# Ledger of designs, part 107: designed miniproteins, single chains, continued (2)

Each design is a single chain, and the fold is of that chain. pLDDT is the mean over its residues in the fold that is shown.

## One batch from the design tools (miniprotein)

Design m7711
Fold by ESMFold2-Fast:
Structure m7711 (fold): chain A 96 residues (1-96)
Amino acid sequence: SQPVFGKDGYLQQAQQLLDKMQREGATAEDLANVVMYLAYAGKLKEIGKVLGDETANAAAKMDYDFILEKVKNKIKTDGVDGVLQDLQQAIDDAMS
């Protein structure tokens, strides 16, 4: 089985996935997985700031399908690069 990460380990996994997407291209599924890592780290306020309180509430319930749809909708409005920038800000706030 894969190791369970502590809060700081989940934030490092979020940053590593974001860095990979910056180099290799981003998918909605990988962007949603960054949100899931923030949720596993308990960073619901940081999720709410960039994706709204409804998405933070879904993240608290580990509702991946809802998070994925919200990420897809944000890509349509802000573009992939806009979502990458907002998720980087959420990670930076979470690590501060």
Scores: mean pLDDT 86

Design m7712
Fold by ESMFold2-Fast:
Structure m7712 (fold): chain A 72 residues (1-72)
Amino acid sequence: SAEEAFAEGVRELKEANEYYQKGDLKKASQEYRHAAEEFERAAELDPDSPNGRTARRVAEGAKKLAEELEKK
């Protein structure tokens, strides 16, 4: 479901942030990409819901973060 995809995205995002704080930029980047994929799925499943609209914004931010970390 859209809610399940959103919840998984939140879980992956928290894990990405934890890796980032520990300085594991490679794992942080990978988890930000996983979070973005789950949030994109949530947005596709229910784009007009509050979670779907939030998911689209978060997915773009997570993709941007992953790309920046891949450059380091």
Scores: mean pLDDT 82

Design m7713
Fold by ESMFold2-Fast:
Structure m7713 (fold): chain A 86 residues (1-86)
Amino acid sequence: FSPEIEAEINEAMVRIAVSVVNLTETPSPDYVRLAGNLVALGASDEDVRTVLSHAPPDLQAQALAALKEPDRQEAAARLHAIADAA
């Protein structure tokens, strides 16, 4: 696992997850948990926001506030906590 290969695998996993979510029109709280997982994998803010757009509106506001956390691991933990509380 060279750093280049690990980054490519993580990027591919993020792209697959975002593509699958975009095929689904039904809002779900599970997208907040998915967003947390994607943040932990190093996903871009744009990709994470795309996934969060499928969450219920009340959870979207909380999740977007958590995403503003500069520490990506802390942001992921906050997103998981929001999903667990829902």
Scores: mean pLDDT 75

Design m7714
Fold by ESMFold2-Fast:
Structure m7714 (fold): chain A 60 residues (1-60)
Amino acid sequence: GATTVTLRDINGRERTYSLSTPVSSVAAILAEPWGSRARAFLAGLSSEEARARTLGDLLA
């Protein structure tokens, strides 16, 4: 399967990320609708649980 994904940031730049990248490390810079989806995906989680959630999990 794919190991990377290309997503646009809030400045309109396309960036390629590993699917193993923690969502918490990029949630603030992802263009909509992914920014809002990333924040919802992490809502209610502890900091430790949030670090375990990856872009692969978000995009599943």
Scores: mean pLDDT 82

Design m7715
Fold by ESMFold2-Fast:
Structure m7715 (fold): chain A 88 residues (1-88)
Amino acid sequence: ELEQVEADVERGIDLARELIEKAKTILENAKSDEDLFEADVYVALAQIVVAVTKITASRYPLSPEVLARIDEVEAEVDKLNAEIEKKK
């Protein structure tokens, strides 16, 4: 079961990174308020994925390396959210 939990956490990290990449691509090409709104939606989804992944990880004795990767992705999401807010 711990191996499955670790796999679920890794998938959560990957999914958050995919959502961040989508938001960055939209933001780079943004020319309208609608584009900024779409980028915001992907960032909000990434924030939800990170939150769920952190809750799951906090309940199991996972490696410090995995926990550090979750913190890194959270910092990336927070930075991107701040960048989008500055463009509004």
Scores: mean pLDDT 82

Design m7716
Fold by ESMFold2-Fast:
Structure m7716 (fold): chain A 107 residues (1-107)
Amino acid sequence: MEVLDKFIEFVKEYVDKAIEAIKNRDVEGLKKIRDEFKQKADELISQLPEEVREKVKEIADNLLKLMDYLIENIPTLTDEERDQAIEFLKKVGDSIIEYLKKLKEEL
């Protein structure tokens, strides 16, 4: 359960970092955040029980895909589209955290 708490904190931290990079249109910063997220997520997921490992990996993979999309598209987004992307990422982050908390209670 401690590893799952660390993963929740980790998602929260990296979503906040990604939002800040998006606000600043910092593509290189977002690439670094994405790569660090991938490396640390793989390490944390490897420490989870087998039953939850696959589900948490799918969540991490989906968040990575969203970051990859944002990296590609940030230079072409309008300010309005950027603000919508930030709001969407916040909602995705909150949904992931709620799901992980629920998953922790089942362990």
Scores: mean pLDDT 85

Design m7717
Fold by ESMFold2-Fast:
Structure m7717 (fold): chain A 102 residues (1-102)
Amino acid sequence: SLERVDRVVATVREAIEKGLPKEEVRQRLMEAGLPEEIADAIADAITSKDPQERVEALRKGAELARKNNDPAAMVALGEIARHFGLSAEEARELLAFSDPSL
């Protein structure tokens, strides 16, 4: 639902703006309606200090979002990718190719 997408995106933006720790980001994302494994991957993507670890977290999050047919998670991952300097095109490619075996 659009309401769920809006809640998840708002949670992501607040977590980034306030610099929240991983455990708090994960809990708030679960409260916004994300499954625990997706919330954990998104929290890793937001809080990772290493760009490579962030890309790995984004790929894992995208794989889980696709497996669970979760559009709110996919929108959130795109928001995170753009915030950390990926272009819209780079974000789409990264999120689309989260499983290189496909």
Scores: mean pLDDT 80

Design m7718
Fold by ESMFold2-Fast:
Structure m7718 (fold): chain A 64 residues (1-64)
Amino acid sequence: IDEELKKKIEELAKELGLNLSEKAINAIVLHYETGEPLSKIFEKLKLSEEDKEKADKLLLAMIL
């Protein structure tokens, strides 16, 4: 996992007040590293619905 990208995601999550699990952070990092759709990564890592919602909010903030 790209440690620099992971730190950037963790910092953004803190700024947004999102308490992301390590699984959710790793899923977002893998999405950017591989280009694989988040939905497929969520399925592979078996993320909870709460983690999926938080990850989606973080990505929406990154696009905006």
Scores: mean pLDDT 77

Design m7719
Fold by ESMFold2-Fast:
Structure m7719 (fold): chain A 55 residues (1-55)
Amino acid sequence: SELEKYKEEMEKFTEEMIARWKLSDDQVQRLRLTMEYRYKILHEHVRQTPDIVIE
């Protein structure tokens, strides 16, 4: 799916940015987890519901 490709590309970009900003290991892990979790939920919901129905 195209959406999945976009999400992974964004995730990679985020990781690169984190390394550039020289964030602490703890900060990197926290930011990564938060962002990944949000995108995972959103992507899963959008993929299951082609019409993107929140309710």
Scores: mean pLDDT 66

Design m7720
Fold by ESMFold2-Fast:
Formats: structure tokens, C-alpha cells, sequence
Structure m7720 (fold): chain A 68 residues (1-68)
């Protein structure tokens, strides 16, 4: 997977996590937060360190809102 593809997938996962949180679906939100974190790490591994770190921070922040 390219860094650009990984960043796009991380952003989509974060969007879905926020939608699930707004709907009260904590388990779905947790799954999407984890997915976003994995794609952010994939972007870093592919060489997009700055973009990947930014999305990893967003995933961590949203994970705190979701809880456990």
C-alpha cells in the first residue's frame, strides 16, 4: 500500500469512527479508530511520516473520546 493510499484510508476510517460515535455505536467507533491507527502506521512505514503522525494523533485523540 502506498503512503497516499494509507493516508486516505486512515482519513476514511476516522470519518466512520466519528459517525459511529455520533450514533452511539461505541464498538463500531472503536473498530474504526483501530483501523485508522493501523493505516496511519502504514503511511509512516511507507515514508509519509508527517502525514501519518498527524493522523495517528487524531486516531489517539478520538480513541480517548470513545473510551476503553
Amino acid sequence: MSGEEALARAREALRRAREALAAGDVQTAKSHVMEAGLYAAGAIAAGDVEGGLELAREAHRLGQEVGG
Scores: mean pLDDT 84

Design m7721
Fold by ESMFold2-Fast:
Structure m7721 (fold): chain A 59 residues (1-59)
Amino acid sequence: STNPELLKSTKDVFSGKEADVIYTFPSGHTVRMTAEDLARYLLENPTDPLSGKPLSVPS
């Protein structure tokens, strides 16, 4: 059984924490992911593999 406090915490995580972020690569390709997943991806892949241009964090 789920705990009401745990359920509220889970809801808070996805209920309004910007759900998703749309990021456009220099090549024009768009992806949808969380800001944290995007930040980690950019940290490991600082350049666009298709265009070779550096990737910037969304502002």
Scores: mean pLDDT 60

Design m7722
Fold by ESMFold2-Fast:
Structure m7722 (fold): chain A 87 residues (1-87)
Amino acid sequence: SDQTTEEILTLLSQAGQLAAEAVRDEARPEVNELLFKAAQAISNGDYDEAIEYLKKVQELIREHAADEELAQKAIELLNQVIDLLKK
């Protein structure tokens, strides 16, 4: 199904909230910065760059997970965003 930029950004916002909540306090600023850069890249149509930022967010979630259930949910939603950007 086709997704609009706004729908992708809404899903990213949901994933980003879970990602920030899932990670340790020390990792949260970098996660938020990468999510902001990903959102900006998506808005500009730079989907390959956005995918690179989102993969880095997933790496940080895996490395710095404080809540494994939230981490898994965040990674799953980020994978959905990445899949939409690859189409």
Scores: mean pLDDT 88

Design m7723
Fold by ESMFold2-Fast:
Structure m7723 (fold): chain A 67 residues (1-67)
Amino acid sequence: MSAEEARKKLKEAGESEETIDSLVNMIKNGNEVQKKAAEKMVEGLAAGLPASVVAGEVLRIIGDALD
């Protein structure tokens, strides 16, 4: 996703400006694993998923990248 799309989704989910800026920065300037993890966090938070479920999906993405 684009950084602008991520920012809009996080604002709609009611996330703090600090959280929005952190995740948007990872999407703009992160490596491939960081971008993929940040996009998954944005999608999970925008869908209203519990933080534990979002964390599990992020860890799965990182694990897949390390295999």
Scores: mean pLDDT 75

Design m7724
Fold by ESMFold2-Fast:
Structure m7724 (fold): chain A 80 residues (1-80)
Amino acid sequence: SAEQERLKKLEEELLKEGKELVEKMKTMSKEERNKLLIEFLDRVIEKLQELKKTASPELKEIIDKRIKYLEQERKRLEAE
C-alpha cells in the first residue's frame, strides 16, 4: 500500500540519518552523544506520530509498537 511505501521510505531516510550521526559521534563525549541520540529519537517519534495520523488501523498498531520501543530507549538514555 501507499502507507507501507511511506513507512519504508521513512525508515530508509532515518537509517541514513542514523549512520551519519554515528560517524559524527565518534569524536563526541558520552554526554554529547546521548544528547544527540535523544534529539534523533525525538525526531523519529514525531515523524512516526505524523505518519500514524493517516495510517490504517493495522499500520497504526505497528507504528504504536515502534513508538513505544523508541520511547523506552529514550528513557534509558536519559537515565544515564
Scores: mean pLDDT 82

Design m7725
Fold by ESMFold2-Fast:
Order: sequence, then structure tokens, then C-alpha cells
Structure m7725 (fold): chain A 101 residues (1-101)
Amino acid sequence: MEEILEWVRKQLEPYLTPEQLEEVLAVVRDGLRAAITGNVPLLAESLRKLDEIIEKTPNEKVREFLERLKAALQAALDRSVVNPDLPEEEIYEFILEELEK
């Protein structure tokens, strides 16, 4: 859902340039699609790209947020793989709840 991407944008926009923010949001969008569709290879690629962003990011708060996001995306994928009938909206809600901890 666009609501998750907008929430992520609001968390990161104080710390990232517009170009960096759009790069992160593109990877997050792919990760969300991977999680809702149970697409293991697509999530693996998205997590690899997030790792590259984390490695080059000097801001500790951004790194901590992206690490939590990686964990939330992986947990969401694991749920959708176990229960392929799980509604897309419930997967998005789960990711948001994990990120709000």
C-alpha cells in the first residue's frame, strides 16, 4: 500500500537527500511486493540492495531503521509463504506494526 511507503518517507526524509530517499523507497516497494507475493528471490535482491544502502549511510538512525525494515520484510515474507491466502492488507499491517516497535 502507498500508505506504508508514505510512512517510510516521513521517517527518513529528515535524514536523506531527495535522491537517496527515492532510491530507498524504490527498494522498499520491491521488498513489499516480494513479501506480499511470497517471492523469495525478489526479497533476497531487495535486502541485498538495502544492505548496500546501509553500508554507505553515515546516519545511525537511518541504518537502525533500515535494519528493522529488513527484519520486518523477511518476517512478512515468511508469513506469506506459510499462508499464501493471507490478504495483502494484513501483510502491510503486520509490517507497520513491526516497524512501530
Scores: mean pLDDT 81

Design m7726
Fold by ESMFold2-Fast:
Structure m7726 (fold): chain A 128 residues (1-128)
Amino acid sequence: KEKEELKKKIEQYKLWNDTLEAVARAAERAGYHEEAARLQKLSDETKKKVDEMEKALENGDIDKARKYLEQAEKTVKEGLALAEEFLRKHLPVDPLFALHYIRKLVKEKGVDFAAEELAEMIREGERR
């Protein structure tokens, strides 16, 4: 039961981290290089913790997996807060709505497609 619960958390945080990666790539494509770099750093840190968590679970080390999950949760939440602030500045829509929309695109069509779609939304939002 605990192992299955941790696996579900891994998949949830992977999807949120992929969403963060999509926002980082979209920011870069839209010309917001400094914001993109900060978002990318948090995404990379989260990915490392998720990878370590998966390795711990494969080895049956539930306590080590929980420790890495806690670390991944902290970095992904920090990244998502930064992503929400970025979206609030650059889109004329609710940033949480935008973030959930991009998460849906990541799940259905992958990170690169979601990043391209968001970059276009940002560029269109700049046209008055």
Scores: mean pLDDT 86

Design m7727
Fold by ESMFold2-Fast:
Structure m7727 (fold): chain A 94 residues (1-94)
Amino acid sequence: EERRREARERFEKVKQDAIDSLNKALELMEKDPEKAAEELRKDFSRYAQEFSRLAPEVGPEARRFATLLSIVAGAARNPEKAKEEAKKLIEYLK
């Protein structure tokens, strides 16, 4: 039980970190789309792995977030589409 509680607390922290990174990437998309795309791919690959590691303890929500983060990272090549998907993901993660 304690391990599941710790996993859920870590899950919420990773969610918040991902939201913060996504917001920073959205700000950068307007000023420096190339740098924003690079940061997005790097951070979301990392967070996708962390959510995948949490999936056995947290359940399908963590797996779903890993998938969504991978999709947003893939869309980073198109700044307009990436912005829209990122905004949707932020609302979904909160």
Scores: mean pLDDT 75

Design m7728
Fold by ESMFold2-Fast:
Structure m7728 (fold): chain A 63 residues (1-63)
Amino acid sequence: AFEAALEGFREQARRAGVPDETIELALNALRKIAEGKPPTPEEQEALDRVLAAMQALVDAERA
C-alpha cells in the first residue's frame, strides 16, 4: 500500500516534468516522514519542488 502510493507519486512527478534525481530525493523525504524521522534539507527541498511542479501542472490544465 505505501509502496504503491510512492509509485503513484513518482508517476505524477514525472508527468510534471521533475527530474528522476529530484523525485528520488522527494521519495526519501516521504519515507522518512512516514517513519517519524526528519528528512534532510536536500530531501525536503526536493519534496517542495515536486509538490510545486505538480501544482503548476494542475493550474496549467485549468488555464
Scores: mean pLDDT 81

Design m7729
Fold by ESMFold2-Fast:
Structure m7729 (fold): chain A 61 residues (1-61)
Amino acid sequence: MPSEEELIETLKKKYPSLPEEEIRELARRFMDARRGRLSAAEIAALFDRMSALQEKALALK
């Protein structure tokens, strides 16, 4: 199981244009989802945000 720190590092590599605050929030929510603490709506919102960030990263180059 990747630690929160490992997840933050992975997210920084995938989305270098994201502010550190946003990366930390995403990592925390991902860990909460893994523990089953997020609702279906919150999990869907997390997925949508990740997809939007991936599109933005592609547009950035």
Scores: mean pLDDT 70

Design m7730
Fold by ESMFold2-Fast:
Structure m7730 (fold): chain A 94 residues (1-94)
Amino acid sequence: VVEEVTLTPEQAIALARAGIEHHKANPDKSTFEQQLPNGATAVVTVAESKNGLISVAITLRSAAREDLATIQLLFGKDGEVVSIEGTVTAPLTL
């Protein structure tokens, strides 16, 4: 049995942007959960930093609710991607 969960930089950026928009609409909620097509869940946490930069952490959880990895993104005030740290690659399951 092969279980692969791959989150591309483009997918990570899209999830982070969705989390930022959710936080703008719901200022009291810093966390946004998005279900992925394979049954995994992305937990997006948004925090505004000291320099007007927006820090976003994405924790990818399997369908079994196991934390697979965390991706850290940093956005500029104009929505530009400043940095991306961390990747998700699920192992082959025998």
Scores: mean pLDDT 69

Design m7731
Fold by ESMFold2-Fast:
Parts: structure tokens; sequence; C-alpha cells
Structure m7731 (fold): chain A 72 residues (1-72)
């Protein structure tokens, strides 16, 4: 439907926000590691990886949606 193209744009913006959050978590993980909190750093790194994966999926879905036109 026509909403597919709008959804693609929104997913693109969400992917950008997820990327930002992932970068912040990676910085926090580095800080925790510097403080000697290895367990905390590991959890933060794992969470950052999950967000990065979701961002990749969002980009993929966005490309699929924007790659198809309603009138073809």
Amino acid sequence: TADRQEAAEELGRLAQELHRQSEQLRKQAAEARAQGDEEKARKLDLEAGSLEGLAGISVGVSKLLSGETFEV
C-alpha cells in the first residue's frame, strides 16, 4: 500500500537512532572496563551488539519497502 514508502522513511530514522544508542553503549562499556568492571562492560557490549543488529534489520526492511513502488 501507499503507507509502505512512509514506513520505509520512518524505519530509516529509527535505524539512525538505534545506531546512536549503540555507540553510546559502546562508550559506556569502555568506561566500565577502564574502571575494572569487566562484567558490566560485557553486558553493555552485548546490549550494544543487539541494538546494532536491530539497526541493520531496520535498514534492510527500509530498503525493501522503498525499493518497491505502489504502481508497478
Scores: mean pLDDT 78

Design m7732
Fold by ESMFold2-Fast:
Structure m7732 (fold): chain A 57 residues (1-57)
Amino acid sequence: SSGAETAARAAAGDARKGGGEEAGRAYLQIGMDANRAGHSAGEAGQAGGRGGKEAGA
Protein backbone atom coordinates (compact mmCIF):
# COMPACT_ATOMS: atom_id res chain seq x y z
CA SER A 1 0.00 0.00 0.00
CA SER A 2 2.80 2.44 0.88
CA GLY A 3 4.51 1.88 -2.46
CA ALA A 4 1.32 1.31 -4.42
CA GLU A 5 -0.35 4.48 -3.08
CA THR A 6 2.69 6.66 -3.76
CA ALA A 7 3.19 5.16 -7.22
CA ALA A 8 -0.50 5.49 -8.14
CA ARG A 9 -0.61 9.14 -7.08
CA ALA A 10 2.66 9.90 -8.86
CA ALA A 11 1.45 8.15 -12.02
CA ALA A 12 -1.84 10.07 -11.97
CA GLY A 13 -0.06 13.37 -11.46
CA ASP A 14 2.51 12.63 -14.13
CA ALA A 15 -0.15 11.61 -16.65
CA ARG A 16 -2.15 14.77 -15.95
CA LYS A 17 0.90 16.97 -16.42
CA GLY A 18 1.88 15.37 -19.71
CA GLY A 19 -1.60 14.83 -21.12
CA GLY A 20 -3.14 18.10 -19.97
CA GLU A 21 -0.21 20.48 -20.26
CA GLU A 22 0.97 19.86 -23.81
CA ALA A 23 -1.26 19.69 -26.83
CA GLY A 24 0.64 17.35 -29.11
CA ARG A 25 -0.61 15.63 -32.21
CA ALA A 26 0.41 12.07 -31.40
CA TYR A 27 0.54 13.09 -27.74
CA LEU A 28 -3.25 13.23 -27.88
CA GLN A 29 -3.45 9.48 -28.42
CA ILE A 30 -0.67 8.79 -25.94
CA GLY A 31 -2.19 11.23 -23.48
CA MET A 32 -5.53 9.46 -23.63
CA ASP A 33 -3.90 6.14 -22.80
CA ALA A 34 -1.78 7.68 -20.03
CA ASN A 35 -4.76 9.64 -18.70
CA ARG A 36 -6.83 6.46 -18.63
CA ALA A 37 -4.12 4.68 -16.67
CA GLY A 38 -3.65 7.61 -14.31
CA HIS A 39 -7.39 8.09 -13.90
CA SER A 40 -7.85 4.40 -13.14
CA ALA A 41 -4.98 4.45 -10.63
CA GLY A 42 -6.28 7.55 -8.86
CA GLU A 43 -9.91 6.49 -9.02
CA ALA A 44 -9.08 2.94 -7.93
CA GLY A 45 -7.44 4.29 -4.79
CA GLN A 46 -10.37 6.59 -4.10
CA ALA A 47 -13.04 4.02 -4.99
CA GLY A 48 -11.22 1.27 -3.11
CA GLY A 49 -11.06 3.32 0.07
CA ARG A 50 -14.55 4.71 -0.47
CA GLY A 51 -16.32 1.44 -1.27
CA GLY A 52 -13.69 -0.95 0.03
CA LYS A 53 -14.01 -2.82 3.30
CA GLU A 54 -10.31 -3.54 3.57
CA ALA A 55 -7.15 -2.10 2.05
CA GLY A 56 -7.62 -1.46 -1.67
CA ALA A 57 -4.50 -1.27 -3.79
Scores: mean pLDDT 52

Design m7733
Fold by ESMFold2-Fast:
Structure m7733 (fold): chain A 71 residues (1-71)
Amino acid sequence: GSPLKVGDKVHVTFADGSSGVGTVVAVDETGAIVNVDGKLVGIADVTLAPDGTYRGAASGAATGAATITRL
């Protein structure tokens, strides 16, 4: 399972260079859903990178590569 948990506070950076602080609202084996400034973003194929960040593919309110840092 993903090491991200529901309720985790995260900083998310998107492929377009935008970023925001959000809260993880759902996690399963396929990915996570993050609420960033009232918008829901799905992040598929979440993996823990060696630098301690999580990487995945965003869909919904944002798209493309996403980097998640736990706060």
Scores: mean pLDDT 79

Design m7734
Fold by ESMFold2-Fast:
Structure m7734 (fold): chain A 66 residues (1-66)
Amino acid sequence: MEAPVYTTDPEAKKLLDEAIELAKQLPDTSEAVARAVGLILRGISAQTVEEVKADLEALKKRLEEL
């Protein structure tokens, strides 16, 4: 089986860990978290890293407004 790319990229691994932590803190399933995890699991490029960061920042802002 192919190894997940996110486990070899330190930045991708940090984004994955952050997405998992945010998902655990929000009982409501967030599309932003689901999308971030999906992008990381399929492997990321420089462009998709920016998208994942944007999704996580949007989720953090949602937490601030709770």
Scores: mean pLDDT 60

Design m7735
Fold by ESMFold2-Fast:
Structure m7735 (fold): chain A 110 residues (1-110)
Amino acid sequence: SHMEIQNPESVTLTVVYTDGRVERIRLDVPNSRAALQRMNDVLSQHPPSDIRRLTARVSGTFDGKDHHLHIVHQDGRLTLHGHVYKNNQTVERISAEGDHPPSRTPLDTN
């Protein structure tokens, strides 16, 4: 996949339970796809009523650019949004929802 972050610098999973408890888990995963798999693993281990929101933050480099992804599972829906940076300037936005392929919007930096 052309949007996978390989060897991410940081991956953090945040689980917000319906009873108000919050867990933060730092992950050691080879890419952003593996982070999504870990989110699915958490969701499979809990009744849907127990999880208010599940979030993953993934940061790393891909295709010579810095990628920052924020993935949210809430109300039975998975959404992904992110930014791609080159020389500390945002050059692309990333979004996805459900089973739809991620959309990427280039930004004019001139």
Scores: mean pLDDT 70

Design m7736
Fold by ESMFold2-Fast:
Structure m7736 (fold): chain A 73 residues (1-73)
Amino acid sequence: SLKEALEALEIAREILTELGLPTSTLVVMTLASGIMSARDGDDLTVDASIKTLEGLVGKENAEKARKRIEELR
């Protein structure tokens, strides 16, 4: 739903800010996709989102973001 998408975008911004990472539209949307997919139990799409994030913010930062997503389950 639109409400769930907006909540995922806000959580993504919070995680990125806590990690000291850019909150550009592409980075926020990529992490938000991972959050939504994790809530749906779609681990393949979570992995794809984290792989995309790795290209944007680096592997170490993408793995930190993954751990934050797992804490939301």
Scores: mean pLDDT 85

Design m7737
Fold by ESMFold2-Fast:
Structure m7737 (fold): chain A 60 residues (1-60)
Amino acid sequence: MLDKVREAIELAQKGEYGKAARLLREAGLSDDEITRVIKLAQEGKFDEALKLAEEALKKR
């Protein structure tokens, strides 16, 4: 699951937001969590995006 989150952030760094969102959904994030992670990635805040995604998974 964390490996999918890390791969999704790497894809977002390459501008592949659609594929990143799909991997985050497969990892178990909700649509609201995915939207927030992608927004942070679009702002260039990749470390914050990764942390948010990891914290979301830990609460499940």
Scores: mean pLDDT 81

Design m7738
Fold by ESMFold2-Fast:
Parts: structure tokens; sequence; C-alpha cells
Structure m7738 (fold): chain A 75 residues (1-75)
């Protein structure tokens, strides 16, 4: 899965984890896409990339809206 591999690479870059440690960390998180979004946010802050931060904000708002819509369907 591309999202899982990308999150693993970011964990290694940001936290200086080994490949094995990053893989174990990912397996502890039920939502890899949310983890990837958070890691991309941290990297964008480090790089001072305002465009990426705005994109991540919009993506986060979309995920929140989708989550609320799923919750309404389960009521």
Amino acid sequence: DKAKEEAKELLQEIYKLSEEEAEEAINLFPNVEALLLALRGLKAIEEKNEEELEKLREESEKLTKESLERKKKLE
C-alpha cells in the first residue's frame, strides 16, 4: 500500500526510526491515512511549506465531513 510505505518513510525521516521500528509503529495505528496526513503536516512545518499546509488543512476538513456523514448513516 503506497500510503503505508509513504508513512513509513516519513517516520524514518522525522523520528530517525529504523525500517523495522517504523513498520511496527504503523501496525499500531488503525488509520494509516490519518497518520500519513499528520506526518506530512509535520514535514511541511519543518520545510515551512505553506502551500502543503493549506492542502493538508483542506484534506483534513474533507475527512472530517466524510466521518460525520458516516456517523449520521449509522444513527
Scores: mean pLDDT 73

Design m7739
Fold by ESMFold2-Fast:
Structure m7739 (fold): chain A 74 residues (1-74)
Amino acid sequence: EEEIKKVLEEYEEKKKNTTDPAELAKLTSLTSLKLDAIRRGVEKEKIEKLLKIQEEAHRVAVELLKRRGREVPV
């Protein structure tokens, strides 16, 4: 519970400083993945490793969406 609150607080703080829709979409996706993993009982160390893999995959996906001239969904 406290871990979930901390993740949400960090998301809120980063969201305030993020104006790029692509960066906001990335932040939202990573936050959702982290919250889901915590709720499913995945160990913190494993969650951090999964987030790094997801961030790389999201970077590629966002770049492809930008190249197609479409808005990145949040």
Scores: mean pLDDT 71

Design m7740
Fold by ESMFold2-Fast:
Structure m7740 (fold): chain A 67 residues (1-67)
Amino acid sequence: PPPIDVVEEVIRLLKENKEPTVDPISQEPFKPEDELVPLPDGTGVKVKRESLLKEAEELGLVALLNE
């Protein structure tokens, strides 16, 4: 098995780039046709633009302002 250091590095990279298989907002799987954007929360989690657009209320605008 790989050393824990390598595992930690992989987890860290995934956390930085956040390439989940399912959109946490819409709970739909990511497809190559989907436009992925990072969350305006600054977490770096990539989500579907469609999901963020759906949330394009005060929450989306306020989060952008807070960042």
Scores: mean pLDDT 57

Design m7741
Fold by ESMFold2-Fast:
Structure m7741 (fold): chain A 85 residues (1-85)
Amino acid sequence: MSLVAKKVEKAKKLLEDYFKKKGFKAEVLSIRLLGNGEMEVEIKVTYKGRSFTLKVKVIIEGDEVKIADEKELDKKLEEIRKKVE
């Protein structure tokens, strides 16, 4: 099985868990490979009945995947919460 397909599946699970912990419902819309060990993931997130589309960069490190900048993503989610309030 392709290592890329395996990492795509891990990235989907990573992001789904991340957004659930932050109180958002998340749906992965698309994944783009950037050619430098990075993936750009387009995600629809829903908070209090409102939906937003975000692009999240995920880094591939060996057999693992990580959100490139969790601090930046946390700030974007706080901005969404403020917009919904």
Scores: mean pLDDT 81

Design m7742
Fold by ESMFold2-Fast:
Structure m7742 (fold): chain A 83 residues (1-83)
Amino acid sequence: SPYEKFRELLDKAVEEVAKVDPELAPEIRATFDRAYELIEKDPSKMSEAVGELKGAITDLGEKNPEAAEVAYRLAKEAFEALQ
């Protein structure tokens, strides 16, 4: 399903962030898990959750641009899977 692919790509994004910045990876993991909870509880909040994920990647870019680049590559594909 589109949502399963979305989750798989985002989980892979967290794994790639952990390889670049293991200290920031838990924060990104927690944000992505909250987005999943929001979507799974109320699918109408998909756009809100995607907005929060985009914000988290932007914030990651302020702290570690390399980590944000690897996260964005996979997250972009994940967001496209929902369209």
Scores: mean pLDDT 85

Design m7743
Fold by ESMFold2-Fast:
Structure m7743 (fold): chain A 74 residues (1-74)
Amino acid sequence: MSSVVIRVSKKDIPPGTTAEEIKKRLEEAFKDDPGIKKIEVKEGKDSFEITVYFDPFYTNPSTIRSKVGKVVGV
C-alpha cells in the first residue's frame, strides 16, 4: 500500500471548515474509486494535512492530488 500527503493552507479553505468536514467530502468524492483505501485529515495551526492511502495498481499520486485540489479548493 502507498500513501500521499497533501498539505492545504487554511487561508485557501473557507473559514470554519473542519478536518471532519474535509474528510467527509473526500470520502464521498472517492467513494467509487477502487484504489482508495483510507483517507485521514489532521488539522494543524495554519494548515490541514491530508493523507490518502491507495493501491498503486489502480491510481497514482498525481491523480489523487488533482482530485483532492478540486474537492477542497477548486
Scores: mean pLDDT 82

Design m7744
Fold by ESMFold2-Fast:
Structure m7744 (fold): chain A 75 residues (1-75)
Amino acid sequence: SVTDMFLSLSPEQQAQFLEAMGHAQRVAAYALFVLGLSEEEAVRLAMAEMKALVAEHHPQLLPLIEALEEQLRAE
């Protein structure tokens, strides 16, 4: 699961992932409440921004981001 993958990370990597998640949440909130986008559009934008940020700065976390994307698509 995504949770099991997260818990297997080092404390530094866990902190990096949580910072990326925080950024994604702020992007989603901005898209929803300022831009007036739908929930689906806000999630898509937030995930794209998080994946781009992680790919550039913490590429070792990409498998966890991809697992999270797959979980969100399966729901």
Scores: mean pLDDT 83

Design m7745
Fold by ESMFold2-Fast:
Structure m7745 (fold): chain A 87 residues (1-87)
Amino acid sequence: MPSLAELVAEVDALVERLRSLSTEEAVAATRAFMDRLFTEPEEHADAAAQHLVVRLLAEAERDPSLRAKAEAVIAEVQRRAAEHRAA
């Protein structure tokens, strides 16, 4: 099982990858990551998801050209988290 530190590193790698993807590809990659993440222990999954949102908000604040992509990805994170809690 990956440690919390390993999940945080995977989030950091995902954020870097999302920069080079289209918005649609970024949303799809994020959905796949979130589906896998919710197979992890709840505390680790929640911490990693929060780290992802914080990183994306920081990226959007520093580079307005990334804002639309960051907002779409954050919306996907929030939607997948809500779907997981509702299931």
Scores: mean pLDDT 80

Design m7746
Fold by ESMFold2-Fast:
Structure m7746 (fold): chain A 79 residues (1-79)
Amino acid sequence: SMADEVLAEAKAIAQEAERLRDDPEALAAFLGRVLPRLAELSRHPDPAVAQAARTALLALLKVVEGDPELRARVREALR
């Protein structure tokens, strides 16, 4: 299902962000690519798809906890 695909993508995105945790420039560039898509999916009419995307955004929020600028960008995507 699309929800299963989004959940798999969400897990891969969270793992990649963890790998980039100590490289702020690479992490910021990566987030610039994935946040618009996750924000769109978090507003999807299918609740399962929206929830999978929100789960990814919450995981990203943990990764960027120490970076106030990136944290603000992830929080904006959750709105």
Scores: mean pLDDT 83

